# Designed miniproteins, single chains, continued (4), part 14

Each design is a single chain, and the fold is of that chain. pLDDT is the mean over its residues in the fold that is shown.

## One batch from the design tools (miniprotein)

Design m12460
Fold by ESMFold2-Fast:
Parts: structure tokens; sequence; C-alpha cells
Structure m12460 (fold): chain A 80 residues (1-80)
């Protein structure tokens, strides 16, 4: 179903964030680690909202917001 596809895609993005957080932690840069942790927390909260939502349009909006967070984290890790 569409809901299952959106959930699977969001879970994939959260797994990518976990990998990026591990990379940030290995850098030893505390400011980078703190910022990535903050963004990871925001992504998790958006995913929790998506799980509670019955509106597929809202679930899609939340998926797009999580994608933007992943892009921001990637940029921060590449710059650190």
Amino acid sequence: SLKEQLDAEMRKLLAEIDTLLDEAEKSGNQELIDKVRELAGKALRLYEEARRSTDPDRQFELLEEIKKIVEEIKKLVEEG
C-alpha cells in the first residue's frame, strides 16, 4: 500500500541519518555531533507524526521534510 511504501522510505532515511551520525561522532567535532543529533531528533519526531497521521498528503509532506533534514546533515558532515 502507499502507507507501507511511505513508511519504508522514511525508515530508510532514518537509517541513513544513523549512519551519518556515526560519521559525525567519529570526527570528534562536538559542535557537529550536537547539530547532527538535533537534526536526527527532528527527523524522528516527524516520523512519529507520520505514523500517527491518517492523511496521505500529510505523510508525504513529512517524508519530504525528513529528506531535507538528511540533505542538511549530509552537508554538515561533508563540511566537518
Scores: mean pLDDT 87

Design m12461
Fold by ESMFold2-Fast:
Structure m12461 (fold): chain A 90 residues (1-90)
Amino acid sequence: SKPSREEIERIIEELRRESAALIAVLEARGLPELAALLGRMIDLYIEALRAYMNNDQATMDAKIAEYRQLAAEMEREYAEELARVEEELA
């Protein structure tokens, strides 16, 4: 079943809360560029969710494509840093 608007709003709030915590950790570790990139990716994902709520498939697809491009860039530039953060948080 399609998630309700209320469920999507809860997902957006949870994403903002969790990403804010992770961004703060990255900034504290001296990784402000990675923190900024993560923030941009989260913004794109939220924009895609809002497009989904408005039945705007074209905008959703465009935002997800941009998100995937940034994710690939993050993996290329910050693979070692991401692996270390993931290991420390596990």
Scores: mean pLDDT 83

Design m12462
Fold by ESMFold2-Fast:
Structure m12462 (fold): chain A 93 residues (1-93)
Amino acid sequence: MSLDPEELVRRAEEDVRAAEENLEEAERALKEGDVRKATLLLTAAYINAIAARFDAERALELSTDERVIERAREILERAEEIIERAKELAEKL
């Protein structure tokens, strides 16, 4: 296998964190009426969350380590929450 499951989880953790930060900034931009900034940040949050979900799913497929599996599941849940929240906020645009 070309990728280590721990490396996949590390990448997914970085991407989900970036997605969470972009989502929080997007919500602030929406409250301030900055639709352009909000749109950019929601797009970034969505892309990062999709990337995190992909890497977390791959880590779950490849790993037999319970700690890696648990971390990947937590990242997957966080990524799905961000994806749904980003969709809800985009509908308000």
Scores: mean pLDDT 87

Design m12463
Fold by ESMFold2-Fast:
Structure m12463 (fold): chain A 89 residues (1-89)
Amino acid sequence: SAAERLSELFRELARLAEEEGLPEEVVEHLREAAETAVSDIAAAIEHLLKAMHLLRGRELSPRMLELLREAAELLEPEVERLAAATDRS
């Protein structure tokens, strides 16, 4: 499933972030995103956004960018679903 693939991608992103010497807080948010991807996709998205905010202005490796692009493609339907849920008032 997409959620299981997202969990796998976030786990790999956390591993790469640690290997590349990125801040511990980034690694922690990516691990939390991996742990919550299947049970609470909104929480996983929040953790990913916090990690991305901490990485602003940094040049990321091609491998990190590849995994982030794959995660973004899988998250697009979930983000659209969450956005649609807030527009019903």
Scores: mean pLDDT 82

Design m12464
Fold by ESMFold2-Fast:
Structure m12464 (fold): chain A 80 residues (1-80)
Amino acid sequence: MEELRKKLEEAIQKAREAAKEGNFDEVSKYAVEILKLADELGLSPEELAKVIATVMDYIGEAIDVEIEKLRELRKKLEEL
C-alpha cells in the first residue's frame, strides 16, 4: 500500500506540472493513472472525492490553456 500511495502522489504532481503547461494529453494520461491508483488503494469516498476534485481542477487548467492556444491559431488563420 505504501508504494501505491507514493505512486499516487507522484502522478498527482506530474498532472499538476502538465496542467501548468497546458498539456491536456499528458494531464489526461495522469488523470487515468491517478484514478486507477485511487481504486487500487481503496480510498474512502471522502478521500476519493478530494482526488477527483484535484484531477478536475488540473484538467480545467489544461483546457483553459489549450483554448487560448486555439484562439491564437484561429486569429492567425483568419489573417490568411
Scores: mean pLDDT 79

Design m12465
Fold by ESMFold2-Fast:
Structure m12465 (fold): chain A 59 residues (1-59)
Amino acid sequence: DELIRRAAEELVAIAKHYNVDVKKLSDEDAFTLLSITRHGRQLDREQQLRAFELAKELS
C-alpha cells in the first residue's frame, strides 16, 4: 500500500530529525507524529498501526 509506505517513511524521517528511536515510540506518540506528516495524517487508526510497524522495520 503506497500511502502506508509513504507514511512509514515520513515517520522514520521525522523521528531521525528529532533524534528519536522509532522502535522506542509508544503507539500514542507514533500516531501523534504520523498525524503531522503529509501522508500519515490521511491514515485511519488501523492504517496508522500498519505504518508504525513498517516504520520499525525500516529504522
Scores: mean pLDDT 86

Design m12466
Fold by ESMFold2-Fast:
Structure m12466 (fold): chain A 93 residues (1-93)
Amino acid sequence: KKELIDEAIKLLNEALEVARQKGARPVIVALNKAIDILKELSNQELTDEAVKRIEEAIKLIQKGLEYLRKGDVEKAQSYFAEAIKLLEEAKKL
């Protein structure tokens, strides 16, 4: 459902912006919210292609969080950007 995907994308973009300006802690809260939204969304009746992209996006967000916890903000941002791309693709399905 496009509205929930849009909300997750907004949270990820907010997280990227906040990480750039204010550091890691506020970003972790927003990212956990995005993961929760995406997990609920993947439990709904969606196309198999949309579910696959959402599941891949969740994995990328989780991997980005691991790098963020290690202090590798640059790698974390790369993973979050790839997750956003997958979610935008899922929205079109």
Scores: mean pLDDT 76

Design m12467
Fold by ESMFold2-Fast:
Structure m12467 (fold): chain A 70 residues (1-70)
Amino acid sequence: SSVQEQIRRLVTEASAKAILGAGHYAEGLILERVRGDRAAAQAHYRLGEEYNKESRELLDQADQLAQQAS
């Protein structure tokens, strides 16, 4: 694929990961604050952090490709 195509794909994947992370964070808040299940909430918070980390790594890859193509 072209560099431009790879950058668009990485940013799209990063956005999808960020959405999944936000979803896990929301579920964690519901479990902790509405249902009182802190153990289940902690599991969702960890998953959210993992997705946020993956999102940042994909954005960093996209930025590096853009710099190399310049």
Scores: mean pLDDT 91

Design m12468
Fold by ESMFold2-Fast:
Structure m12468 (fold): chain A 89 residues (1-89)
Amino acid sequence: SSIEEEKRRIREELEREIERLKREVEEKREELIEEVIEYYKKQLEEKGIELTLSEEKLRERAEVIVETALKLRIIGLEIDAELKLRELE
């Protein structure tokens, strides 16, 4: 049926979007980590707060932030796809 074809298209598009997002984040991983670290340092400077974290700990926290942002974006894509699938029922 045309509905089953559309459902397949929605699922395939979701898989493609998730894979594309994962590739983009992996390709730009170091740039994203550096952006998070620089943003954190700038916020501390603007608030007059002393930087007490080592460069290593800053990097570890930035990596967690980048990974969390990726996971949240994937969840958003999955919700959007589920809503489209429900509209077809």
Scores: mean pLDDT 87

Design m12469
Fold by ESMFold2-Fast:
Structure m12469 (fold): chain A 76 residues (1-76)
Amino acid sequence: MPNIAANPDREGLRQAARIAEENKHAETLATVAANLLHAGDYEEAREVAERALEIDPENENARRVLEEATRALEAA
């Protein structure tokens, strides 16, 4: 089986996501998603925006990024 625990960066990201979810840092995730959208990484932008909306469904920045990323993916 793939050993995800062998990658320290992936374990660090998992830990950071867990802490962010506990602390409800939706704004940080929304900002990351917006930066990914600007860079053209539409799939990652959508995933991160969805994560932010799971924490705070009323986050306007995350909702906007999700809409724009989804539209870009539909057009591709």
Scores: mean pLDDT 69

Design m12470
Fold by ESMFold2-Fast:
Structure m12470 (fold): chain A 62 residues (1-62)
Amino acid sequence: SMEEVILEARLLSVEGEIYLLENILKRHPDLPPERKEEIQKRIAELRREAAELKRRIAELRA
C-alpha cells in the first residue's frame, strides 16, 4: 500500500539520521557534555520514532 511505502521511506530516513548522529559522537569524543546530551536526546527521539514506525509497518503486514 501507499501508506506502507511512506512508512518504510520515513524509517530509512530516521535510521540514517541516527547513524550520522552516532558517528558524530564517535568521531568527536571531546565534545562538551551539554552538546553530547543534546545529540543523545535527539538519538533517543529518533529511536522512539523508528520503533513507532516499525510497529505501524508490522500492523499493516499482519
Scores: mean pLDDT 89

Design m12471
Fold by ESMFold2-Fast:
Structure m12471 (fold): chain A 84 residues (1-84)
Amino acid sequence: SAAEKAAKLRRAEMLIGSVEVHNAIWRYLYTRGKISKEELIEFLERQIKNLERILKEETDPEVQAMLQEEIERLREEVERIRAQ
């Protein structure tokens, strides 16, 4: 139903928002010298793996697209950090 789809989209938005907040915290720890570049990359790679697991179980194409976009964004972030 439309209501079920709206609820799924909101849950996906909340998940992505939570990932972004946690990433901001880990970036902050990195800038403070509390974690290494390797630890930051490992954290981001764990987030990617978790999102890929959720994507495999997802049947809604709009939610799949949102998750795929976030996974691609995180992969680009890992590449940028590795290049630094």
Scores: mean pLDDT 89

Design m12472
Fold by ESMFold2-Fast:
Structure m12472 (fold): chain A 100 residues (1-100)
Amino acid sequence: EEEITEKTVEKIMKVLGLKSRESVKTFVSLFTLEEKEALVNAKSELEFLEILKESLERRLKELEAGKDLGTGISPGMAKTMLRAAIRQLEERIEELKELE
């Protein structure tokens, strides 16, 4: 599995308000290779946030369908965390779109 860049990890940490690199790595492990590549190649902050949101929405749908994501946390807790992260991303995306 190819690792994402340090810069991409820092962007995810900042956007999601995560305090530890360990927490960011846990979220990153949920992404497919294609989703990781899209995040690294995002041309703008808006594009990065939209890709991140779509990826987290895919993980949430998989959890709601009963798929185990291998996170080591309960499905209920994982769903709560993903919903909170998606909401935070939606608010930030709307703020950036208002600046256009």
Scores: mean pLDDT 72

Design m12473
Fold by ESMFold2-Fast:
Order: sequence, then structure tokens, then C-alpha cells
Structure m12473 (fold): chain A 68 residues (1-68)
Amino acid sequence: MLSREEVRENIDYLVELLREAGLPEEVVERFRKEAEGIVDDYYAGKLSHAEAMRRMDALMAEVGEALA
């Protein structure tokens, strides 16, 4: 998995892309908060790498549906 800093930078980049795509700010902030929560739980040892990846994949699927 990427470093904590690299993952945070990727979340920031994703948030900017979602804003540019015209998603409502409330939706963008929800996705950011959920992504940050997954990262925090992973680095706190509460999630395995496989569990963190599954949750992130599910979140990215929700993002894709919101953009469709």
C-alpha cells in the first residue's frame, strides 16, 4: 500500500476531480471523509490491507456511479 502521505495526496487530488466534475459539495465531502476514515483505520491497525482495499474499491465504485 502507498504511504499515508501519498494516500492523503491522492484523496486531495480525487476531491479536486470530483469538484471539477460538478458533484455537489456535500457528496464530495462525504467521499473525502469516508476515504480518510479508511486510511486512518488502516494505519491504526484496525483494517488489514485486503480490508482497506475492499473498502476503497467500494468507495470508488460509488464515485463512478455518482459520475454516471
Scores: mean pLDDT 76

Design m12474
Fold by ESMFold2-Fast:
Structure m12474 (fold): chain A 97 residues (1-97)
Amino acid sequence: SNERDLRALDLIGEADKAMKEGNYEKAVELYEEARRLLGSDDFFTEWGLAKAYEKAGKYEEAAKIYRRMAEVSRQLGNEDLARYFEEEAKKLEEKLK
């Protein structure tokens, strides 16, 4: 719905602001609410959420999203983007060892 989409866009804008200000936990909360409104199929919200988890030190959560984004990118025929997300996930997985 238009109202839901506008609310999600406002949440994403506030999340981007929180990221720029270094308030990563707030950015996570705002992106998670946007994800709730848009669903986990919104590629750009998922990418924002993964970056926010990464900056918040939530490496397992970030890596899971990056792995899923790599698979979606591959299914859409974008091998370069899939490799990018696989490398981002691998970097975070090394931090968990």
Scores: mean pLDDT 88

Design m12475
Fold by ESMFold2-Fast:
Structure m12475 (fold): chain A 74 residues (1-74)
Amino acid sequence: MEAAIEEIEARARELARRARELFPEEVSEADAEEAAARFTEMVRKLAEELGVEKARELAEKVLAEEEKVLEEIE
């Protein structure tokens, strides 16, 4: 459980870091950390309700779509 959530957290933080690089005036370091933390907390809650496997699947889909959006902007 924890290892899967740690991987999701690392990926969310990397995504937030990219957003900060693209929009440093709009996205502060604090905003990026807060967004990553909120996403990770949501995934932990989903894992408690739906199970780790389903929570990971949903989180991976969300992260993939967000990564796609950033790739289009870059």
Scores: mean pLDDT 76

Design m12476
Fold by ESMFold2-Fast:
Parts: structure tokens; sequence; C-alpha cells
Structure m12476 (fold): chain A 77 residues (1-77)
């Protein structure tokens, strides 16, 4: 249960950091600046490149699953 809770917290934190990055990109009139901000925050949060890459990989898999679900729902509409 402890591992599951930590993974959930990490995923939620990554989602918030990405959301914040996109929001900041809008304020800074540039999506790339938002992504740069988010990337820096993820590195600060994880404390290492390896941890950041692992977290991003896990989040990417989750996003792909969501995209798949959206495509299937869009086909029904």
Amino acid sequence: MEELEREREETETLQRLLEEGLRKGKELNGEREGLRYASRKILEYTGSKEAAEKLIEEATKAVEEIKEAVEKLAEEK
C-alpha cells in the first residue's frame, strides 16, 4: 500500500507540474517556456535525472492510455 500511495502522489505531482507549466507558457506567451518551466520543476521534485525520466515514462504511458480511451469514445460519437 505504501508503494501504491507514493506512486499515486508522484503521478499527481507530475500532472500538477505539467498543468502549471502549460499555464505559465500561456502567461509567457510561449508553450516552450511553459514546458521548460515544468521540466525544471520535475527535476527539482525528483532530485535526479533518472528519477525524472522514470516519472515521465510512467506519465507518458498513462497519457497514451488516456489517448486510446479518448479515440474509442470519439469513434462512438
Scores: mean pLDDT 65

Design m12477
Fold by ESMFold2-Fast:
Structure m12477 (fold): chain A 97 residues (1-97)
Amino acid sequence: NLDKKTQNLAVSLTKNVGLTEDESVTLITSILNNPKIATALNIPQNNELDENNIDRLKTFLLTPTSTFPEIAEELGLPKDNKINGNTLKQLLDKLKK
């Protein structure tokens, strides 16, 4: 159900941060459909996966030195916490609720 670019991003998340393919797909879709998280990542709020949104997601999800205070606040973590595999797994769990 995903285009090739979205599928390739999901595969990259699986290999680089240890998420399953399903978790990677769910994370990408959930972020784009969550206005608070999408705004924090400076991604337009909509239900469509476009190439610009995928490129922004790739940058933010695969850059472990990035800091996102709004995401840290949503997870109850310190605002200076860097994005890593554990942070993304916690975000996925939060978004599934």
Scores: mean pLDDT 65

Design m12478
Fold by ESMFold2-Fast:
Structure m12478 (fold): chain A 97 residues (1-97)
Amino acid sequence: KEELIEEAIRRLEEESARAGEEIAKKLKSEEEAKAALEGARKAAEIYAEGIRRGDLEKANAEIVELARSMNGAGAEGALETGRIGLRAWKELQERLK
């Protein structure tokens, strides 16, 4: 159902935002903290689109490229969101049976 997809995306966005904030809290630099939050947010957008399309291979490739472009804290935020997105996808697949 479409509602299950939207719920999975909402949870992904909420969990990725929280993960980005937790990474940011450990950083002393405001610029690094902003990078972590931006990386998490952009990765969540990529994965949300992947979930809507049912195509995570493209989303995973885009997250790897995003992490390479951001480096440091931004990469950490993006990669952690990628892990959250993969979990959300697996949970969604079980619920769609």
Scores: mean pLDDT 81

Design m12479
Fold by ESMFold2-Fast:
Structure m12479 (fold): chain A 60 residues (1-60)
Amino acid sequence: KEEEELIKRIADELGVDEASVRAVMETLGITAEELLKRLPVIRQMANGGRAAAGVPLLPA
């Protein structure tokens, strides 16, 4: 039950869907608690990358 709450919190913090959070957890083989512990690092990487002005996005 608590894991569902953590997934919602992580989804809100990252600005993604809960399904995306579950997919990341499955891919990395980690729990929602472990992902939450890594959240500050993930946000720092996302913010650092986006702070660079004029950088074109890579093709999908």
Scores: mean pLDDT 69

Design m12480
Fold by ESMFold2-Fast:
Structure m12480 (fold): chain A 73 residues (1-73)
Amino acid sequence: MYEELRKEAEEAEKKGDLETAIKLYDEAFRKAPSLREAAEILRKIAEVYEKMGKKEEAKAVRDWADWLDATAA
């Protein structure tokens, strides 16, 4: 499930369907098996927001990912 959602999100991003990519990455984030993998997905979401021109949202999501990485054991 998680790996499938991540792969589908990456394909959507490659096709330029950034809105669908965000939705699929969000589902992957919720199904991430660890905080480390959740942080990786948040960084992917931030990259998609940057491509959409949403710089403030991208920064917020990236800051959240950094916080999760710092919290992960």
Scores: mean pLDDT 81

Design m12481
Fold by ESMFold2-Fast:
Structure m12481 (fold): chain A 103 residues (1-103)
Amino acid sequence: MELSERGREVAREALREARERGLSPRETLELTAERAREAGLPLEEQIEALNLVASELQAEHAADPAKQAEIARAWAEQVLRLAREAGDAETAALAEAALAAAR
């Protein structure tokens, strides 16, 4: 699903707040997931907001393999949490598999 303008604003605002607060990549993705849920976005669009923020964090930390790994794990953890809360067992199983994989 393409992010709505509202979904994009939620993602941008979460990223801005996280930068102002000096949050880690993990905490930034947690904040993004919470703001997307609070905004009442559908599950698919909540995941796309996480994708947008994760992409921005990956670009910011492109030269840091440890930060890249942190971002990937934090993203998968939030997708798993959102899928479980929404009752989407298939998406949850895929996110669990991604977390278990070495890469």
Scores: mean pLDDT 81

Design m12482
Fold by ESMFold2-Fast:
Structure m12482 (fold): chain A 66 residues (1-66)
Amino acid sequence: HMKLIKANPVVTDEAGREASPETQEIVKAAIDAATKALEKYNDGEQALHEASLAARKAVEEVRAKL
């Protein structure tokens, strides 16, 4: 089931420590938005570009704030 995959789609700490729930919500929301944008835009390169930007922003935002 896909639920198991989404349970920990976020890049956790290298030590395997669990991320704070606030951090998980931020990253998950950004990834979810990127995924929905990609599915909604079913016609090519522009959708890919926006999805990539959203995903990268989520990772950088979490890392920079931490």
Scores: mean pLDDT 61

Design m12483
Fold by ESMFold2-Fast:
Order: C-alpha cells, then sequence, then structure tokens
Structure m12483 (fold): chain A 102 residues (1-102)
C-alpha cells in the first residue's frame, strides 16, 4: 500500500500529512470510518512533525467525525475540543466554522 506519492513524500512530513488528510477525507466520504481514523492518526502525526497546526487540527476534526459515526461520542468530543483549541490558537476562522457543523 505504498503509493509513489507516499514514497516521494517520505522525507517531507508536510506532504505526508496532506496526503493522509486527503485519504482520511475520502475514507469518511465512502463510509470507511476505521480507515478514516487510521489516516487521520497519520495526518496528525506528520502534521505535528511538520509544525503545521492547521493540518493537525484538520486531522482531529476528521477523526472526531469518524468516531461520532461509530458511536464513540467521548472520543469524538475530545478530538473536536483539541481541534478547536488549535484553531483558536492559530486564528483559523474557517476551521472553527467547520467544527461548529459537527
Amino acid sequence: SHSIAEMQASDDPRLLAELYLSRAWLSLYFGAYNSAIKYADLAIEYGEKAGDKRLVAMGYIIRGVAYKKLGKYEEAEKDFKKAREIAEEIGDVGTLHMIKLY
């Protein structure tokens, strides 16, 4: 399951975070909630390595949505709270608006 894009981005944590974030969104769209959680976990990890707080917040939102779809409401609430704290810290109004939808 190593794509050429993943191989090319292996030394670039920001590109890996963006790739895994995209895969997490697609997994949510197709109802693959366990895969969405896995890819969101990787997006958070590589986003943190890249120092990209927006990518980290987006990863927490996707993981929270997937947990909510699986009925894991406590895990979802924790992830939405973490995403909100990060978005408030960086002043990302768009991300804050998106969290309000969930």
Scores: mean pLDDT 84

Design m12484
Fold by ESMFold2-Fast:
Structure m12484 (fold): chain A 86 residues (1-86)
Amino acid sequence: SLQPADFYLSLKKEIEENLKKAKELKDVISKEVIELYEKSLKLLNEAIELMNNESSTPAEELLKLIKEAVELYEKGKKLFEKELKE
């Protein structure tokens, strides 16, 4: 049925958990990590809402939101991992 939405709900949980961890470590990591995760989560939530409401939104627009969310999350993860090792 809604296989893509189920996948992105799992991704949302992962981002939320990493955001929580980043906020707990805010004295060790840069604010950029938190900002990247928050922006990623916002875009992913917008995409999930559009998918769940079966909106007339073109697939290309949904894909763009998802791509931007993933890129921001990957950037945030890479920065977070770098700062935790420094």
Scores: mean pLDDT 80

Design m12485
Fold by ESMFold2-Fast:
Structure m12485 (fold): chain A 89 residues (1-89)
Amino acid sequence: EEQLKKLVKKLVETLKKAIDEAKYNPERFKTIARNVINLLEAFKPYFDEETQKELDKFVEELRKAIENNDYEKALETMKKVIEFLEKKI
């Protein structure tokens, strides 16, 4: 619906900015990735069950990237979330 499309656009724009910020200041990538996880968790209930399962998978991948100090994996996961969400609109 209209509200869901608006949320998807906000998530995509926020994720694009998060990737740019992490590239500009790689030392902040864990803080940025945690903020992305919080954003995805906050908006997850607005999506259908199948979309929620895919978002849970990306959240788990971001948590592992933070735990392992894996900057490249965090960026790739955020890019995958953007790609996934863009297919919804």
Scores: mean pLDDT 84

Design m12486
Fold by ESMFold2-Fast:
Structure m12486 (fold): chain A 57 residues (1-57)
Amino acid sequence: MDAEEAARAAEEAARAGAHAGVAMYTLDGGGSPQEALEVGAIEDPEEAARAAERVAR
């Protein structure tokens, strides 16, 4: 793979991991399972993290 292919693959893997992590964080913080699924489905990991923080409050 060239550097750009490797970077794109890493970004995709990081995004998938961020979605899973944000969903688990929401659930651990006291969010409902449905809220965890909804937050984990947010395509932008940064927005997903902010939504998880709001739900976990």
Scores: mean pLDDT 62

Design m12487
Fold by ESMFold2-Fast:
Structure m12487 (fold): chain A 100 residues (1-100)
Amino acid sequence: MEQVEELLARLEAARPAILAAAPPERRAEVEAHLAAARRHLERAREALERGDLVTAARHLDEAGRHLERVYELTGHEEARRLALEAGVLSGLLLIEAGLQ
């Protein structure tokens, strides 16, 4: 739970710099992926509050995929780090749930 809150806080803190790194013609696409990543992180937090580890892992995986796309479009290293950390946390939650 604390790790998802940290990912959300870091995403919000990095958002202006990520958008500044986006090519102007791709900015709307980057904004859409950032909004999707934030939404999935919020849903992962909600699932963890209910003890639903599998649903939380799925939302973390989806958030990571959107953040990987942000990295591809912007080259912004924090987007890549957030994507990797979301993926690691997703895997750890699946292990805790019994490798589901």
Scores: mean pLDDT 88

Design m12488
Fold by ESMFold2-Fast:
Structure m12488 (fold): chain A 118 residues (1-118)
Amino acid sequence: HMTLEEIDALRAEMLAAKTPQEILEIASRLVSLFLNTPNPTKEQLKAVIDALLEALRKAVERGAPKSVIDALTGLLIFAINYAKKKYPDDPEIQKYVEEALKEIERLTGEKIEPKPFT
């Protein structure tokens, strides 16, 4: 099970990473931990999205290759879509997701369309 302490530890590792490839490797590990967590809490989902968003910011600031930026963006969009699907009627999560999507668009310069709820 994923803990907030484990998310914080992986976030710290991503921030300490020296290459874009290391950032992506650690981000992928965080998403694997997330995927193995049944029924994550709102706080865990927000922490995962925050950690991935901070990883994307660092990758962009360090001039990461587009392939790395695209991969990190994909992981972020996956976590965002999961949060939207799990908490479709939660105003806090919906607002948080909208703000995260706007930040991704600002960082990447690309407009991102979230997948519709089905």
Scores: mean pLDDT 79

Design m12489
Fold by ESMFold2-Fast:
Structure m12489 (fold): chain A 55 residues (1-55)
Amino acid sequence: MTTAEAFELAKEKYGETGAGLAGQEAFRLMSFYGLSGAEATLRGAELAEALIKAL
């Protein structure tokens, strides 16, 4: 899966706001854990959704 495909999936699954937060978390995951852009984007989206639900 490409980073663009992962971003599109994140938008459909978690909405525009979730995708934006996923992008921020994806950069963090890439920097600290060495994840690929696609995997980091999807995991970032999951974390963003969980964080929004926790608020």
Scores: mean pLDDT 68

Design m12490
Fold by ESMFold2-Fast:
Structure m12490 (fold): chain A 78 residues (1-78)
Amino acid sequence: DLLERARQLVREAVEYTKKGVEYYNKGDTKKAKESFGKAVEHLDEALRLAREAGADPQTLANLEEGRRSLEELKKEVE
């Protein structure tokens, strides 16, 4: 199930985001940025799978917004 795989990738992106926040709070901005980068990669893959599965436009928009928020978070680490 492509949607189930997409959900698993979203959960992995959440874990990388948590890891990035932990690194940022410890002052390790490089590792924080790398972790947020991995989270974005997982969301990009989840978006690809959701599109292939024919997910509704609102679901796709929500995932794209999540990706955008992560990109902004990466910029803030600078």
Scores: mean pLDDT 84

Design m12491
Fold by ESMFold2-Fast:
Structure m12491 (fold): chain A 118 residues (1-118)
Amino acid sequence: MPSLEEILEKLLETIEEGYKEGLSVGEIVEKLLKTLRELAKQLDPLSQRTLEFIVSALEDTYKAALAAGLSEEEALTRMLLMMANLLGLSKEEVDALLSLSPLERLKKLAELVVEHLS
């Protein structure tokens, strides 16, 4: 079973490689969600269910935002806000997240997902 550190490293690598390849925010989000689903299969049954639930909620949030006419970057922001709410982040912490670049928001999304699994 991979450690939380190994999971985070794999997610950050996926984001960085996608960025270097010139992928859009949405294409990186799709690769990130796919990587999370593959990692879920390697976890214990409780952690697997938790991660599968989070991934489904993130994907639904992303798709709903796009269907509402939001950009890929705005849809990513909605995913980030969903994770911030699940972790009980303060208004000040949320405002700090919204000041990040799209690449930094993608990395922060990965960090918040792993934090919720701990």
Scores: mean pLDDT 86

Design m12492
Fold by ESMFold2-Fast:
Structure m12492 (fold): chain A 69 residues (1-69)
Amino acid sequence: MEEEEFERMLKIAQELLDKALAEKNPVDADIFEGLAILTLAVAMVTSKDPEVRERARKALDEIEARFAA
């Protein structure tokens, strides 16, 4: 159940990131990106599942790389 819950969080974060990347309004895009980052960070720090943690970490690293550009 906890693993299933975190998998839902990962999907929500991915959907939010996709919305951020598709959004042309910079304020709205920034909000979606921030929500995606927060969701992934919560999944990473609260999950004891190494697969969920690794997927969340990789997604966060990709967002960080894009934000640094």
Scores: mean pLDDT 74

Design m12493
Fold by ESMFold2-Fast:
Structure m12493 (fold): chain A 72 residues (1-72)
Amino acid sequence: FPQLYVVDAEVDPSVVSPEEVAERAAKVPGTLSVRVEGNVVTAVFASREAAEAAAEALRKIPGVTAVHTAEL
C-alpha cells in the first residue's frame, strides 16, 4: 500500500472553529479525509507534497496554534 501522510492542526476555538479549519483542509488538492476531534483537525494525504502544502495553508489561518505532520 502507498505511504500515507497526516497533518494535525491545533485550533483555538475562541478565534476560529475547528469545523472551519476542517473545511479549509478538505479543499486542499490531494486530501483523502478530514476529521475533527475536539480542537484538533486531522487531514490524511496520499502524497508528502500535498501534506506539506496543507500544513503551510493551515498555519496561515488565524487561530491555528500548531501544525504537526507525520507519516502513517
Scores: mean pLDDT 83

Design m12494
Fold by ESMFold2-Fast:
Structure m12494 (fold): chain A 80 residues (1-80)
Amino acid sequence: SRLEEEMLKLYREIEELLEKFLEARKKKDFKTAKKIADEILGKLIEMEELAKKSKNPKLLELARKAREKALEVQDKADKI
């Protein structure tokens, strides 16, 4: 469905932003990392809201998976 396509697009955008966030953290570019983190948070909130409105368990699972991946990358960045 179009909603599933939009959710998958958001998931991919979050993955790309997470890679850029980690690179910014490695370079100690904290201002860029903060801006990217804010963008990631916005997209995670959007995914969660779309999934909740859909009442589709598969989309709720995709939103949960995106959040878990973001937390994993944040934990990895904190060790840099």
Scores: mean pLDDT 87

